# Ledger of designs, part 27: designed miniproteins, single chains, continued (2)

Each design is a single chain, and the fold is of that chain. pLDDT is the mean over its residues in the fold that is shown.

## One batch from the design tools (miniprotein)

Design m4967
Fold by ESMFold2-Fast:
Structure m4967 (fold): chain A 88 residues (1-88)
Amino acid sequence: MIKELEKEIEELEKKVKEPGASDKDKLELGEAYYKLGEEYWKEGKYEEAIEAYEKAAEYYKDVDPKKALEADINAGVGQLVLAVEKVT
């Protein structure tokens, strides 16, 4: 699953960086990153999950503010999990 999402993300990133990228292209890339975050979370890879959710929020920000907020919340929860586990 993760490798399939990584390939999809590479293609969508190229598309959204092109002039005239649509809101649909940004939404699809945000969704792919959000799914990547969910898959990393399921594997207990919280650092990677946080990065994926932050990317999802970035692409959602202009096209779907509610989904951007959900992604930001999930990234924040991941950061709290890491902080609790990492005693300094």
Scores: mean pLDDT 81

Design m4968
Fold by ESMFold2-Fast:
Structure m4968 (fold): chain A 67 residues (1-67)
Amino acid sequence: SEEEEAARKEAAEAEIKGALKYFFGLEADSAEVTEYDENVIKGTAVVDGKTYEVTIDTKTQEVTVTE
């Protein structure tokens, strides 16, 4: 349903912020999911005015961040 999709996207945004903070010590002011499926979450995050691209492999728990 639309509600389930919205909830999953919100959870994915929280995962992006959490991964960025936990693995890179970066506290995001905002985050947006650009792509997600059952095994990967991709999005952008803004930290102190700078935009980062974040990719999370949920199966391997690998996190990649690019500026």
Scores: mean pLDDT 80

Design m4969
Fold by ESMFold2-Fast:
Structure m4969 (fold): chain A 56 residues (1-56)
Amino acid sequence: MEARERAERAARVAREVNGLPEEEQERVFEAALDAIENSRAGDRTGPGGNPRPAAP
């Protein structure tokens, strides 16, 4: 993938987040962190399988 497209997306997201109230920004950051963690865990295995549900 092209670095230019990635940079453009990042800039757009940053701009949008900056225009949001603090509580919304917190939610966006939480979602982003969760996605990064999920990606890293899946990347370990390869193509990325479905996460197994944890025991209740």
Scores: mean pLDDT 64

Design m4970
Fold by ESMFold2-Fast:
Structure m4970 (fold): chain A 115 residues (1-115)
Amino acid sequence: HMYEEGKRLADKIFEEAETEEEAVLKASYFIGYYQAKKQYDLAKGIVDALREKFPRYRGVAALPDDATLEDVEKAIERLKETIEKLSQDPSAQGEIDLLKAAIARLKGYKEALKE
């Protein structure tokens, strides 16, 4: 079952990661990758595991079902610009972490679209 495979992949990522940030970024990348491949059950397994382990990351930005490579690249640039602005605020680290996870998800989605 693809959902269970997604859960197992996420658990393996969490076990092998040295930091919470590494775990979240890797899991987010594969969520985007499998969403772009239209393997929604696998992606959902990763999403649910990530939400259970790190609840603060539940709000990672949604992608349209048919996002183009150009749409994804523009979204990545907008998120990078937001991080740049937030980097001037020492209280914004939590928001920056969420935006980095969103960028990782978009990068995974982008990579799958190139195939």
Scores: mean pLDDT 82

Design m4971
Fold by ESMFold2-Fast:
Structure m4971 (fold): chain A 96 residues (1-96)
Amino acid sequence: ELDELFAKGMRAYAQGNYEEAVKYFEEAVKLAEKRGDYRTAGEAYFMLGDAYEKLGNYEEAIKAYQKAIDYFRKAGDETGVKLAEERIKKVKEKLK
C-alpha cells in the first residue's frame, strides 16, 4: 500500500503530472507518518517538495523539504538531509 502510493506518485511525477504526484505523495506521507516509517516519510516529503517546485509553488516546496530534513535526521540519513538542504538553497535562489 505505502510502496504502491509512492510508486504512483513517482510515475505521475515522471510523466509531468505534478498535481497528481502531490496527491499521491501527500497520501504516502500520511501513511508513513502513521506507521513511524521515518525513511519513507522523508523520501515522500522530498518528492512532495520536488513536485511543488515543478508547479512553481516555491513556499510549499521549501516547507516540504524542511519536513524531509526532519524525517531524514530521525532515520539517520545524512545524504537525504544534504540533498534536501541543496534543494532549499536552489528554490530560494528562484525567489530572488
Scores: mean pLDDT 88

Design m4972
Fold by ESMFold2-Fast:
Structure m4972 (fold): chain A 100 residues (1-100)
Amino acid sequence: MLKKALELAEEAARALKAGDYKKAAELAKKALELGEAELGPDHYLTAASRALLGEAYDKLGDTEKSRSLVPPTTAGSIIAISRGESWPPIVSEAVKEARE
């Protein structure tokens, strides 16, 4: 199941990097649902999927949905989350590209 969550997160990251924010949001949501169900909310893939979904919503202009995916104490710190060492390189790069 880890492989499915990783594949969806990587596809979401690619869509985000390509500017397809709607597709990125859909794929990231699926990866997040799999991560929470199978790996738990604290797993790095679950965190990565949540960050990707937040970035996709932010780029679509849905700031409320974007903010709801990040705890209040980390609101606006998606860049800090993407700096995690356990993140797949493509996820970290796509999140950075979406923010910059």
Scores: mean pLDDT 65

Design m4973
Fold by ESMFold2-Fast:
Structure m4973 (fold): chain A 77 residues (1-77)
Amino acid sequence: SMMEKAKELLKKSEELREETGELSKKSTELGKKAEEARKEDEEEAKKLLRESVELAVEAIKKASESVSYRNEAKKLE
């Protein structure tokens, strides 16, 4: 039962890690688009940068949650 719970927590941690990776990738892509737009459309560049930052913040939150689940799983091993 403790091993089963540890495995479930590790699965949740891995799923959150995958989500973190996807959000980080999208954040980076938006940041690059913002830099490219900066010379031609400052307002669009600001919008893209804001969206990039928002995704980065969500990635940090999910990464923290992933670490929490992994730490809980380690206590059960």
Scores: mean pLDDT 87

Design m4974
Fold by ESMFold2-Fast:
Structure m4974 (fold): chain A 58 residues (1-58)
Amino acid sequence: SRERIEELGKELVELYEKLGEEEKAKAVREGLPKVLQSPDLEAVIKYLELKISYLKSL
């Protein structure tokens, strides 16, 4: 869902900011509106969940 992608995107931004990856955090913030226009939102959700899980494991 759109809400799920926005939630995951916000979490990913916060993780990147915590890691000092400011440029990556900015790219996620600016890219989210475009990602929400994707025809495959389930693939987007899966990608974001995997990325967040990986970053949390660091």
Scores: mean pLDDT 80

Design m4975
Fold by ESMFold2-Fast:
Structure m4975 (fold): chain A 91 residues (1-91)
Amino acid sequence: GREIAEEAARAAEASIRRGAEGKSAAERAGGALGAIGSGITVALAVRKGEVSEELAKEVGDRIAAAGEASGDPVAAAGGKAGAEAAKAGAI
């Protein structure tokens, strides 16, 4: 459970960082989409019983924080959306 959540969080953080370092709007949008994809992965793991709702919230908070730390509004919005996606696994 925690290993899946940690991998998803690291993937989102890496995607946000890569997007924020990008010189084009498309590269920054790619970072945001990667964060959303990681959030969806965590939500599916919660629905399968592999990740707890509390752990999904922790991962979501990390994804949102990475977006905010980037200083890019697109990465911040993507991080927030990824966090909401991760939390949506809870019923």
Scores: mean pLDDT 77

Design m4977
Fold by ESMFold2-Fast:
Structure m4977 (fold): chain A 92 residues (1-92)
Amino acid sequence: SQSLVDRLAAYLQQLAAQGARIEARVEGETVFVRVSGLTPLQAIGLALTLIGFDLDGLDVEVRIEGDTVFARIGGLSREDAERLAKRLNEAG
């Protein structure tokens, strides 16, 4: 089974492959993610998936604005935060 970070990165990379735009930035052990160009169903699906990761032990806050989802992802090591942001920026 994949780690939570690897599963989250894979999900977001699939959205990028479907035309979503992803921007990620790191502040210490926290990743801030902006995902835009989403359909309403994709935005809801992303928000529910991120809530699932919060329940699984990441510290996640999510906000939906139109076709854009904003997320704050904590509960990461600094190394995992930097790795996640790099993978997301390379995909989006």
Scores: mean pLDDT 82

Design m4978
Fold by ESMFold2-Fast:
Structure m4978 (fold): chain A 66 residues (1-66)
Amino acid sequence: ADPDAATTARNAEIVRLTRKAIEAYENGDFEEAEKYLDRIAELAGLTPEQRENLRLGIEYVVEKAK
């Protein structure tokens, strides 16, 4: 068995949730985006500071996407 299989599955879900958060930000659905960020933070075990950095990163990506 691949010892990274569980990590791969978790990372795939985080990527999916991140995409949904980006889409929510692009649509101006900030409340929906926050829900996805909360799920990512729980799944990835992020600190409050790391969660805020993720939010800023998504906002930056959305801003650059135009």
Scores: mean pLDDT 79

Design m4979
Fold by ESMFold2-Fast:
Structure m4979 (fold): chain A 57 residues (1-57)
Amino acid sequence: SELAQTYQEALELEKKGDYEKAAELFERASVMALQEGDEDTAQKLLEKAREAREKAE
């Protein structure tokens, strides 16, 4: 799925230390999860985005 692909791209960016870009992709994946009606997954992805932004600072 596009959500799974976006999530995997975000994880690879985290691995490379590109936390700002990873956060953007986690946020994008969370919007996709909400559109699919999966609020729990969306919340977890938003937490991942927040953590990535904190690491970028």
Scores: mean pLDDT 85

Design m4980
Fold by ESMFold2-Fast:
Structure m4980 (fold): chain A 58 residues (1-58)
Amino acid sequence: SEELEKILEKIAEAAADNPEAAQAIRNKDVEGVKAALEKETDPVVKVALAEAIELLEK
């Protein structure tokens, strides 16, 4: 979906300081995003990663 891809890209931009997580979001790799969230300490990036997981698990 074009809308889903746009939302995921915005979330990836918010997580840009974690390039591996941003790439996992773009690749729709739920396991990769979950692994990044477990290691993340920045609250804003944590929120972005959690949002991506919610969207990808739908």
Scores: mean pLDDT 79

Design m4981
Fold by ESMFold2-Fast:
Structure m4981 (fold): chain A 68 residues (1-68)
Amino acid sequence: SPADYEGLLRIVRAELIKAVKEGKISLEEAKELAVRAVNLIGKEYNLSEEEVKREIERLLKELEEVAK
């Protein structure tokens, strides 16, 4: 199990990228799931709103780059 929030973010990132690449979900569905997952991790690990926003923006950008 991941020992910190960064480990959980890496798992979420890997699974969403894989699902988009394999055509299991759309890019828009992946973006919605990314926002939900990062917000849940942020609440569990008491991340600031600014940290949560930065992680969401980073993950969404990566998903858009992968979907090309």
Scores: mean pLDDT 83

Design m4982
Fold by ESMFold2-Fast:
Structure m4982 (fold): chain A 116 residues (1-116)
Amino acid sequence: YEKEYKKGLEAFKEGKYEEAVKYYTEALKINPYNTEAQFNLGLAYAKLGKYEEAIHYLYPLSFRGDELGLEAAKRLAEILVELGKKEEAIELLKEAYSVIGEKYKPELEELLKKVE
């Protein structure tokens, strides 16, 4: 899965988002719990305008207590705002704020103020 995941990262870096989706999907078939592959797959789907798929992969990650959770919540909020779902973005960020580690709360609080 590391080989497939790295190929996905290379494709993403080159702007080949459909190819990145293919490689990240293969990585997740081998290791379904690779949270980095889930996050990057969500981002690749967002780049392709496939927001339903992007939300599917980013939403579960948004409620982690760590840095990946912060990044997933930020990216998902950006997608929701772009889709005209500002109130859903605010609710997502408030929920993420309630579970995230203390050291990440200031950044999430600042983002909430910008979205509101």
Scores: mean pLDDT 84

Design m4983
Fold by ESMFold2-Fast:
Structure m4983 (fold): chain A 62 residues (1-62)
Amino acid sequence: ARDALLQETVKAVNDGLKAGDPEKAAERLEEIASQAEKLGLTDVARGLRNAARILRGEPPEG
């Protein structure tokens, strides 16, 4: 489960870079974060949401 989420995260970032669309990458990271939270991986979900915020040019939440 965790390894699958990590793979999806890498894919989301690479797809965003290829498209030149950080908003698309951020939205996909938020979807993966929701999946991580569903699996009880709350720390992973928080990290993914913060990564999405950074891609949007927003400060991460602590």
Scores: mean pLDDT 73

Design m4984
Fold by ESMFold2-Fast:
Structure m4984 (fold): chain A 81 residues (1-81)
Amino acid sequence: MREKIEEAIDVLAEYAARSDFDLEVALSLGIMGLSVSLRTDDGEGAVEVLERTIRRLRELGASEEMLEALEEQKRRIEEAV
């Protein structure tokens, strides 16, 4: 499961990089990761997916604004779980 999520994150993060890091694309990436984790009823998995998404985007040179938005989304999930 997590391997498939990681593959999806990697592919989409590369796509976001090729699209000049469109914030909407990055947020869609995070939402997709959350959707997959929620289907397995694993809130902790959702946080891990967001952490990986943030790391991949940072490695690819995403803007601080984009990374901060994703970190805020992760914080909200941590508070809910």
Scores: mean pLDDT 64

Design m4985
Fold by ESMFold2-Fast:
Structure m4985 (fold): chain A 61 residues (1-61)
Amino acid sequence: EEEYERIRDEAAARLVALGVDPDTARQMADFIVRQAKKEGLSPEEIRARADALVAAVEANR
């Protein structure tokens, strides 16, 4: 499903922009998207969860 892949890739790119290692950023974004998808969340809800991950990483810097 292209929408989930886009959300994952966008979140990973934002994490890399914050200084996260590319491999770690992709793993973090993939984990969040896969878990949310398993819970049956909508693409909008999954995007919100990915945005929360990025915000949490930024706040912890």
Scores: mean pLDDT 81

Design m4986
Fold by ESMFold2-Fast:
Structure m4986 (fold): chain A 110 residues (1-110)
Amino acid sequence: MLPDRVPATPEETARLGLEIAEKHLEDLPEMDIPNVRGAVVGPPGQRGTVILVGESPEGAEKAADRLVEIARSYGFREVARLEKPGIVAVALESADGTRVAAVGIQLPPP
């Protein structure tokens, strides 16, 4: 079951995305974008955080940056980034304070 907390900072938004990608990936529905899963996460009645997770054999940074570019096309700006071996989590915000966590995961080579 997905976490329902509201992140208070950009770094907490990135950590939420990282936690979901590491522990709850199976709970994220597949999107119409190839190799992307996503959901809106948060308690009922509150503004949710948009979680996007992309998987790529080309690298975690490449997967994350593809999602960041998509989010930027909708008016979002990168505000924090967290990196671990094989995972990159990026927090983005719009001018109205809407939050996105864009996470890239390294897949093993085929």
Scores: mean pLDDT 80

Design m4987
Fold by ESMFold2-Fast:
Structure m4987 (fold): chain A 89 residues (1-89)
Amino acid sequence: MAEKSREVAREIGRRFAEWGDRGRQLADEILKAKSLEEVRELVRRYLEENPDEGIMAATFAAFELYQRGEKELARLVDEEINRFAEEKK
């Protein structure tokens, strides 16, 4: 019983760790952008290239930006995530 629960938790944790790593990489690329327009283009391309997992990774990127004090960039990432999600419905 405990082992089965640990295996499930480990798999979930692995997924979250992967999304977190990708999100941090995306946040670093966003911080290198020279304009808000470049940030929007970076997030859009990332989501289009990663249609199945990109939303989760981009959500972690917004979280990372918010923690670094980049609240405006975090909000912009959330806006692009919401737009992409609506376009794919």
Scores: mean pLDDT 78

Design m4988
Fold by ESMFold2-Fast:
Structure m4988 (fold): chain A 62 residues (1-62)
Amino acid sequence: SPEEQQLRQETQARLTKLHDDLEKRLATASPEEQKKLEEEYQKEVDRVVADHQRRLAELRAR
């Protein structure tokens, strides 16, 4: 459906932005900061994926 396609595009854009932002921050970070940034990134990715799955299920329940 158009709504599912839009949701997939929005989720992919969010994930791409998170990855790009992480790479930029890692370029100037210390090793200890890099570990914290990677942990924060993984938590943000997990949240985005969980949000996507909930919204997709809601669209398919209609």
Scores: mean pLDDT 86

Design m4989
Fold by ESMFold2-Fast:
Structure m4989 (fold): chain A 55 residues (1-55)
Amino acid sequence: AIFDEVSEEQIEEARRAGEEERERLLKELEGGSAARLVGAELYGMATELDKLLEY
């Protein structure tokens, strides 16, 4: 009974889903939020040092 409004909502839903997916991918590529990035960087650096020193 409300085809046009249902279609409009479906378009909005798909657009939101697409934007969310895009934002997730961009966050992954950027390394996440600042706090998470700092933690991940420190962990990565420690792991790299362990590999470099073989311990």
Scores: mean pLDDT 62

Design m4990
Fold by ESMFold2-Fast:
Structure m4990 (fold): chain A 55 residues (1-55)
Amino acid sequence: SASRQALIAANEAAIALLEEEAARSTDPFLKLLYETMRGSSRYVLERMRASEAAR
């Protein structure tokens, strides 16, 4: 659906932003947190893409 495609695109943009924040951060702890958040978001995104592809 168009709504699911829009959510996928928005989530991809959010993941890219987290990657940029991790790259800019000088704090190793914050870098690790951003990476963890991105990993979790990627897992959800992959499941959303699979669901959309099956329709």
Scores: mean pLDDT 79

Design m4991
Fold by ESMFold2-Fast:
Structure m4991 (fold): chain A 115 residues (1-115)
Amino acid sequence: MTKFKVEVYDKNGKITEELEKIFKGQQALNPKLSVEIISKKTEEEVTKIITSSGAAAISALGAVQRAAAEGKIKKVHIEFEDSDEARAALARAYAARLRELFPELEIELTHKRVP
């Protein structure tokens, strides 16, 4: 069974809404996927997303892309833990592409390696 844990610190709840949409779609395709989303309000302009895996981080980057396309987000910090360097590389490539598509968007991606 695959379990994703996602903590989001979001000033206006807009990223939380996009994350819920993405993960509900993924659960519809994979009934063995368990997702826990913990939403916390912040006064900071920086949206912080903490995920338990690179796969969850890639999904979170999809939510960021949708929010950025609507001008709803200015600065994002995504943290994830994953031992799979291929997934980590995909997350970094996606973040790099989003920086090219949305030059006004600040994205910081932090990869914590699992021993």
Scores: mean pLDDT 80

Design m4992
Fold by ESMFold2-Fast:
Structure m4992 (fold): chain A 58 residues (1-58)
Amino acid sequence: MTPEVRELVEEMRKVLDELVKATKEFIKTGDPEIYEKVKELSKRLTELRERLDALAAA
């Protein structure tokens, strides 16, 4: 595994952990600000996955 792929996977894991925490808080509170955070983290995770796929295809 290349260092770039390793760093990307670690970042994805970190973002996923934050997404899980934010989703749990949103379920508990219904806070619209937390919902926006969930949306942003979900978008970030998708972008990182697309980058990982591009690196794996190269």
Scores: mean pLDDT 81

Design m4993
Fold by ESMFold2-Fast:
Structure m4993 (fold): chain A 70 residues (1-70)
Amino acid sequence: SPEEEAARLARIQRVVELFKEADKYIEEYKKTGDPELLEKARSLYVEALQLLGVPREEAERIVDEWLKRR
């Protein structure tokens, strides 16, 4: 249905925006070392994964692994 298609597209757009914002915080963190920027990035990545259907606890584990390898 048009409503289902619109909702799916809006969700994808939000996920893209969240990843872009999180990536900007990671880039600032690399320049400043400010741990608050790392926490902001973590929260945004977790939110993006939850919008993709990943449960919160699993999303947090995935993001923590990503950040540990940086």
Scores: mean pLDDT 87

Design m4994
Fold by ESMFold2-Fast:
Structure m4994 (fold): chain A 117 residues (1-117)
Amino acid sequence: GVKVTESGGGTVPEGGSQTLTSKVSGAETSPILIAWLRQREGEPLKAVASTAGSTSNSGYAPEVAGRATITYDVEKKTSTLNLSNLKKEDTATYYDVAYSFGEKRSFFGEGTQLTVV
């Protein structure tokens, strides 16, 4: 099956930037849709960015539009989410949700915690 491992969180100053990274692994070689979701303390899980592994099919939530860049390297199966001009509201656990077209289901890891101070 597909396995997702997120990394790159930590404690970062307000106004700074941070890159979160995920690796997708497993026997699945079918195309994957990648979505970065976050959960703030006491709030529901929310999508912030998505891509299908091409520059022509990326989307961003309004609260991060203009500050976020999502990538997915199909050959390396590695996604990045870069967040710039960080706000205290960006403090959350971030998950890379990988949808496998072959398995018709989503996979995600344990997440990576970003804390903006």
Scores: mean pLDDT 82

Design m4995
Fold by ESMFold2-Fast:
Structure m4995 (fold): chain A 71 residues (1-71)
Amino acid sequence: SHVEEGIEYARKGELEKAKEYFKKALEENPDNVEALGGLAELGDLEAARKFRELMPGAAPSEAEARRRAEE
């Protein structure tokens, strides 16, 4: 699936490809928490916000998302 491919590319450090595949997963299912979490982990603040709204107790912190964006 696009989520699994996004995770694989993120592990390889291919961040642009990872973002592309996570976005494709969201085009199929906008509420896909794994894709939103993956984008949030890569520093996508919009995805981090949506992930927090869907899973408020399990969302990655905004500080972690910002740190990744600045890295």
Scores: mean pLDDT 72

Design m4996
Fold by ESMFold2-Fast:
Structure m4996 (fold): chain A 69 residues (1-69)
Amino acid sequence: EAAALLAQGNALALAGKYAEAIAAFEKAIAAASGATKAAALNNLGTVLSILGKNAEANALYAQAAAIAA
C-alpha cells in the first residue's frame, strides 16, 4: 500500500530513523502515482537534504513538482 508506506516513512523520519524512512519512501515511490508519488518524492528529498545530499534532494523536488504541475 503506497499510502501506508508514505505514512510509515513520515513516522520514521520524525523519529530520526532516516535510513528506514528512505527505504519506506523508495517503496512508496515505486508503488505510487500522482499526488501520493509526488508526496513521497518530496518527503524523500527532505530527508536527503537533512543528510546533506542537497543535489539528490533538488532532483527529487523537481520530479515531485513535475508530477504536481
Scores: mean pLDDT 86

Design m4997
Fold by ESMFold2-Fast:
Structure m4997 (fold): chain A 68 residues (1-68)
Amino acid sequence: AVAPLSVAEIEELARQLRATLAGLSPEERRELARFAIGILEEYIAASTDPEAQARLRELIEELREVAA
């Protein structure tokens, strides 16, 4: 089980993830995006904060575009 993330932690994670993805090849970006989606879905399941859930869902939508 994962501990829930605060909105601030989600924003920091999103910034770090975007920076990492920008430096990768298309294949590496797809693999990282697929991996990250699974982890973020676990954080949604652990969260009871609607704002945190909304920010995580936005990030997952962004990553699904990358993983396509």
Scores: mean pLDDT 84

Design m4998
Fold by ESMFold2-Fast:
Formats: C-alpha cells, structure tokens, sequence
Structure m4998 (fold): chain A 89 residues (1-89)
C-alpha cells in the first residue's frame, strides 16, 4: 500500500499537470487523481464529505481542461484539511 507521502506526491503531480494548461496532460492528471481518491476512500472512510468535495473540484478542472491558480489553491486547502483530519484520528 502506498504511504500518505507517496499519495501526496501523486496529488501534487496531478495539480501541477492541470496547472500547465496543456490539455494533452489531462488524462495523466485524471489517472493520478483517481489513484489518490481510491486511496483516500480506503484509508479515510470517515472523511467522505471532504473527499467528495476534492473529487468535485477535480472533475470541474478536467471538464475545463485546465485549473486556475485559485482552483489549485482550493484543492491544496482541501488536501491540508484531509491531512489534519488524518493526524487527528
């Protein structure tokens, strides 16, 4: 099973790919987000609401083919909330 650190690295990579604005990188970013979401659902089942919010923001970015700096900050803020919830468990 990947560690939190490995999953966090994949999450940051996915956000970076979407921030590039290159639509050719969207499928790779989606695959990384799907791996991240699967891990979060398995390891943090009590955080379903935060995970759903993260998924909704990611899907909006995929539909647009890019992510704005403001959307990237929102995703990073949700990730910080998930990390805090994980440490508080």
Amino acid sequence: MPSWFEVERRFHEAVELLSSGDPALVPEARALFEEVLAWLREQLPDQADLIAELEALAEAAFAAGKITPEQARALLALWKQLNAARKAA
Scores: mean pLDDT 83

Design m4999
Fold by ESMFold2-Fast:
Structure m4999 (fold): chain A 64 residues (1-64)
Amino acid sequence: MEGPKRGVVRDDGTLILEGGELTPEMARVLAADDRITRVILKNVKITPEARAILQAAGIEIVEE
């Protein structure tokens, strides 16, 4: 599967990702975006490294 389908960052800082895999490289890009405070993963595979990068940036991870 390619990377997740990316929605627009909402006013509350929430980004929805659908399908695919969240790589460490993508997690670093998301962590650098100060607008993002929460990521909702819909059928997205996330690596432990990608999860650690997001958590270190203070981003909440919600899995659906």
Scores: mean pLDDT 79

Design m5000
Fold by ESMFold2-Fast:
Structure m5000 (fold): chain A 115 residues (1-115)
Amino acid sequence: SLRERVARVLERAIGILRRAAERLSPAERALVDRWVEELRAALEAVRAGRLSDAEMRDLLLSVLTQLRAVAVLLGDEEVAALVDAGLAAVEAARSLEEAVDITEATLARVEELLA
């Protein structure tokens, strides 16, 4: 289901953020830790079926925005540009399914570049 795919996107984003935090200063790590806790709360809401399709779409934008911020903190211009393209595409997406497809493709490429 789209809800299960959104939940997997959040789990993958949490994993990326936690790995990236290992390379950051203590102050930057504290910022990323707050984003991880926000995404954990969002993941629980998604799994509980408490979110509308519009709210799940907003979560995908939030995920990409947090990944963009982390790419900037890491000085990774390639990842930042990739996430910027993903953000623009999700904003232009006409359905939650299209937004999920774009976000999954963006995350797969981010995971490859940050491995």
Scores: mean pLDDT 90

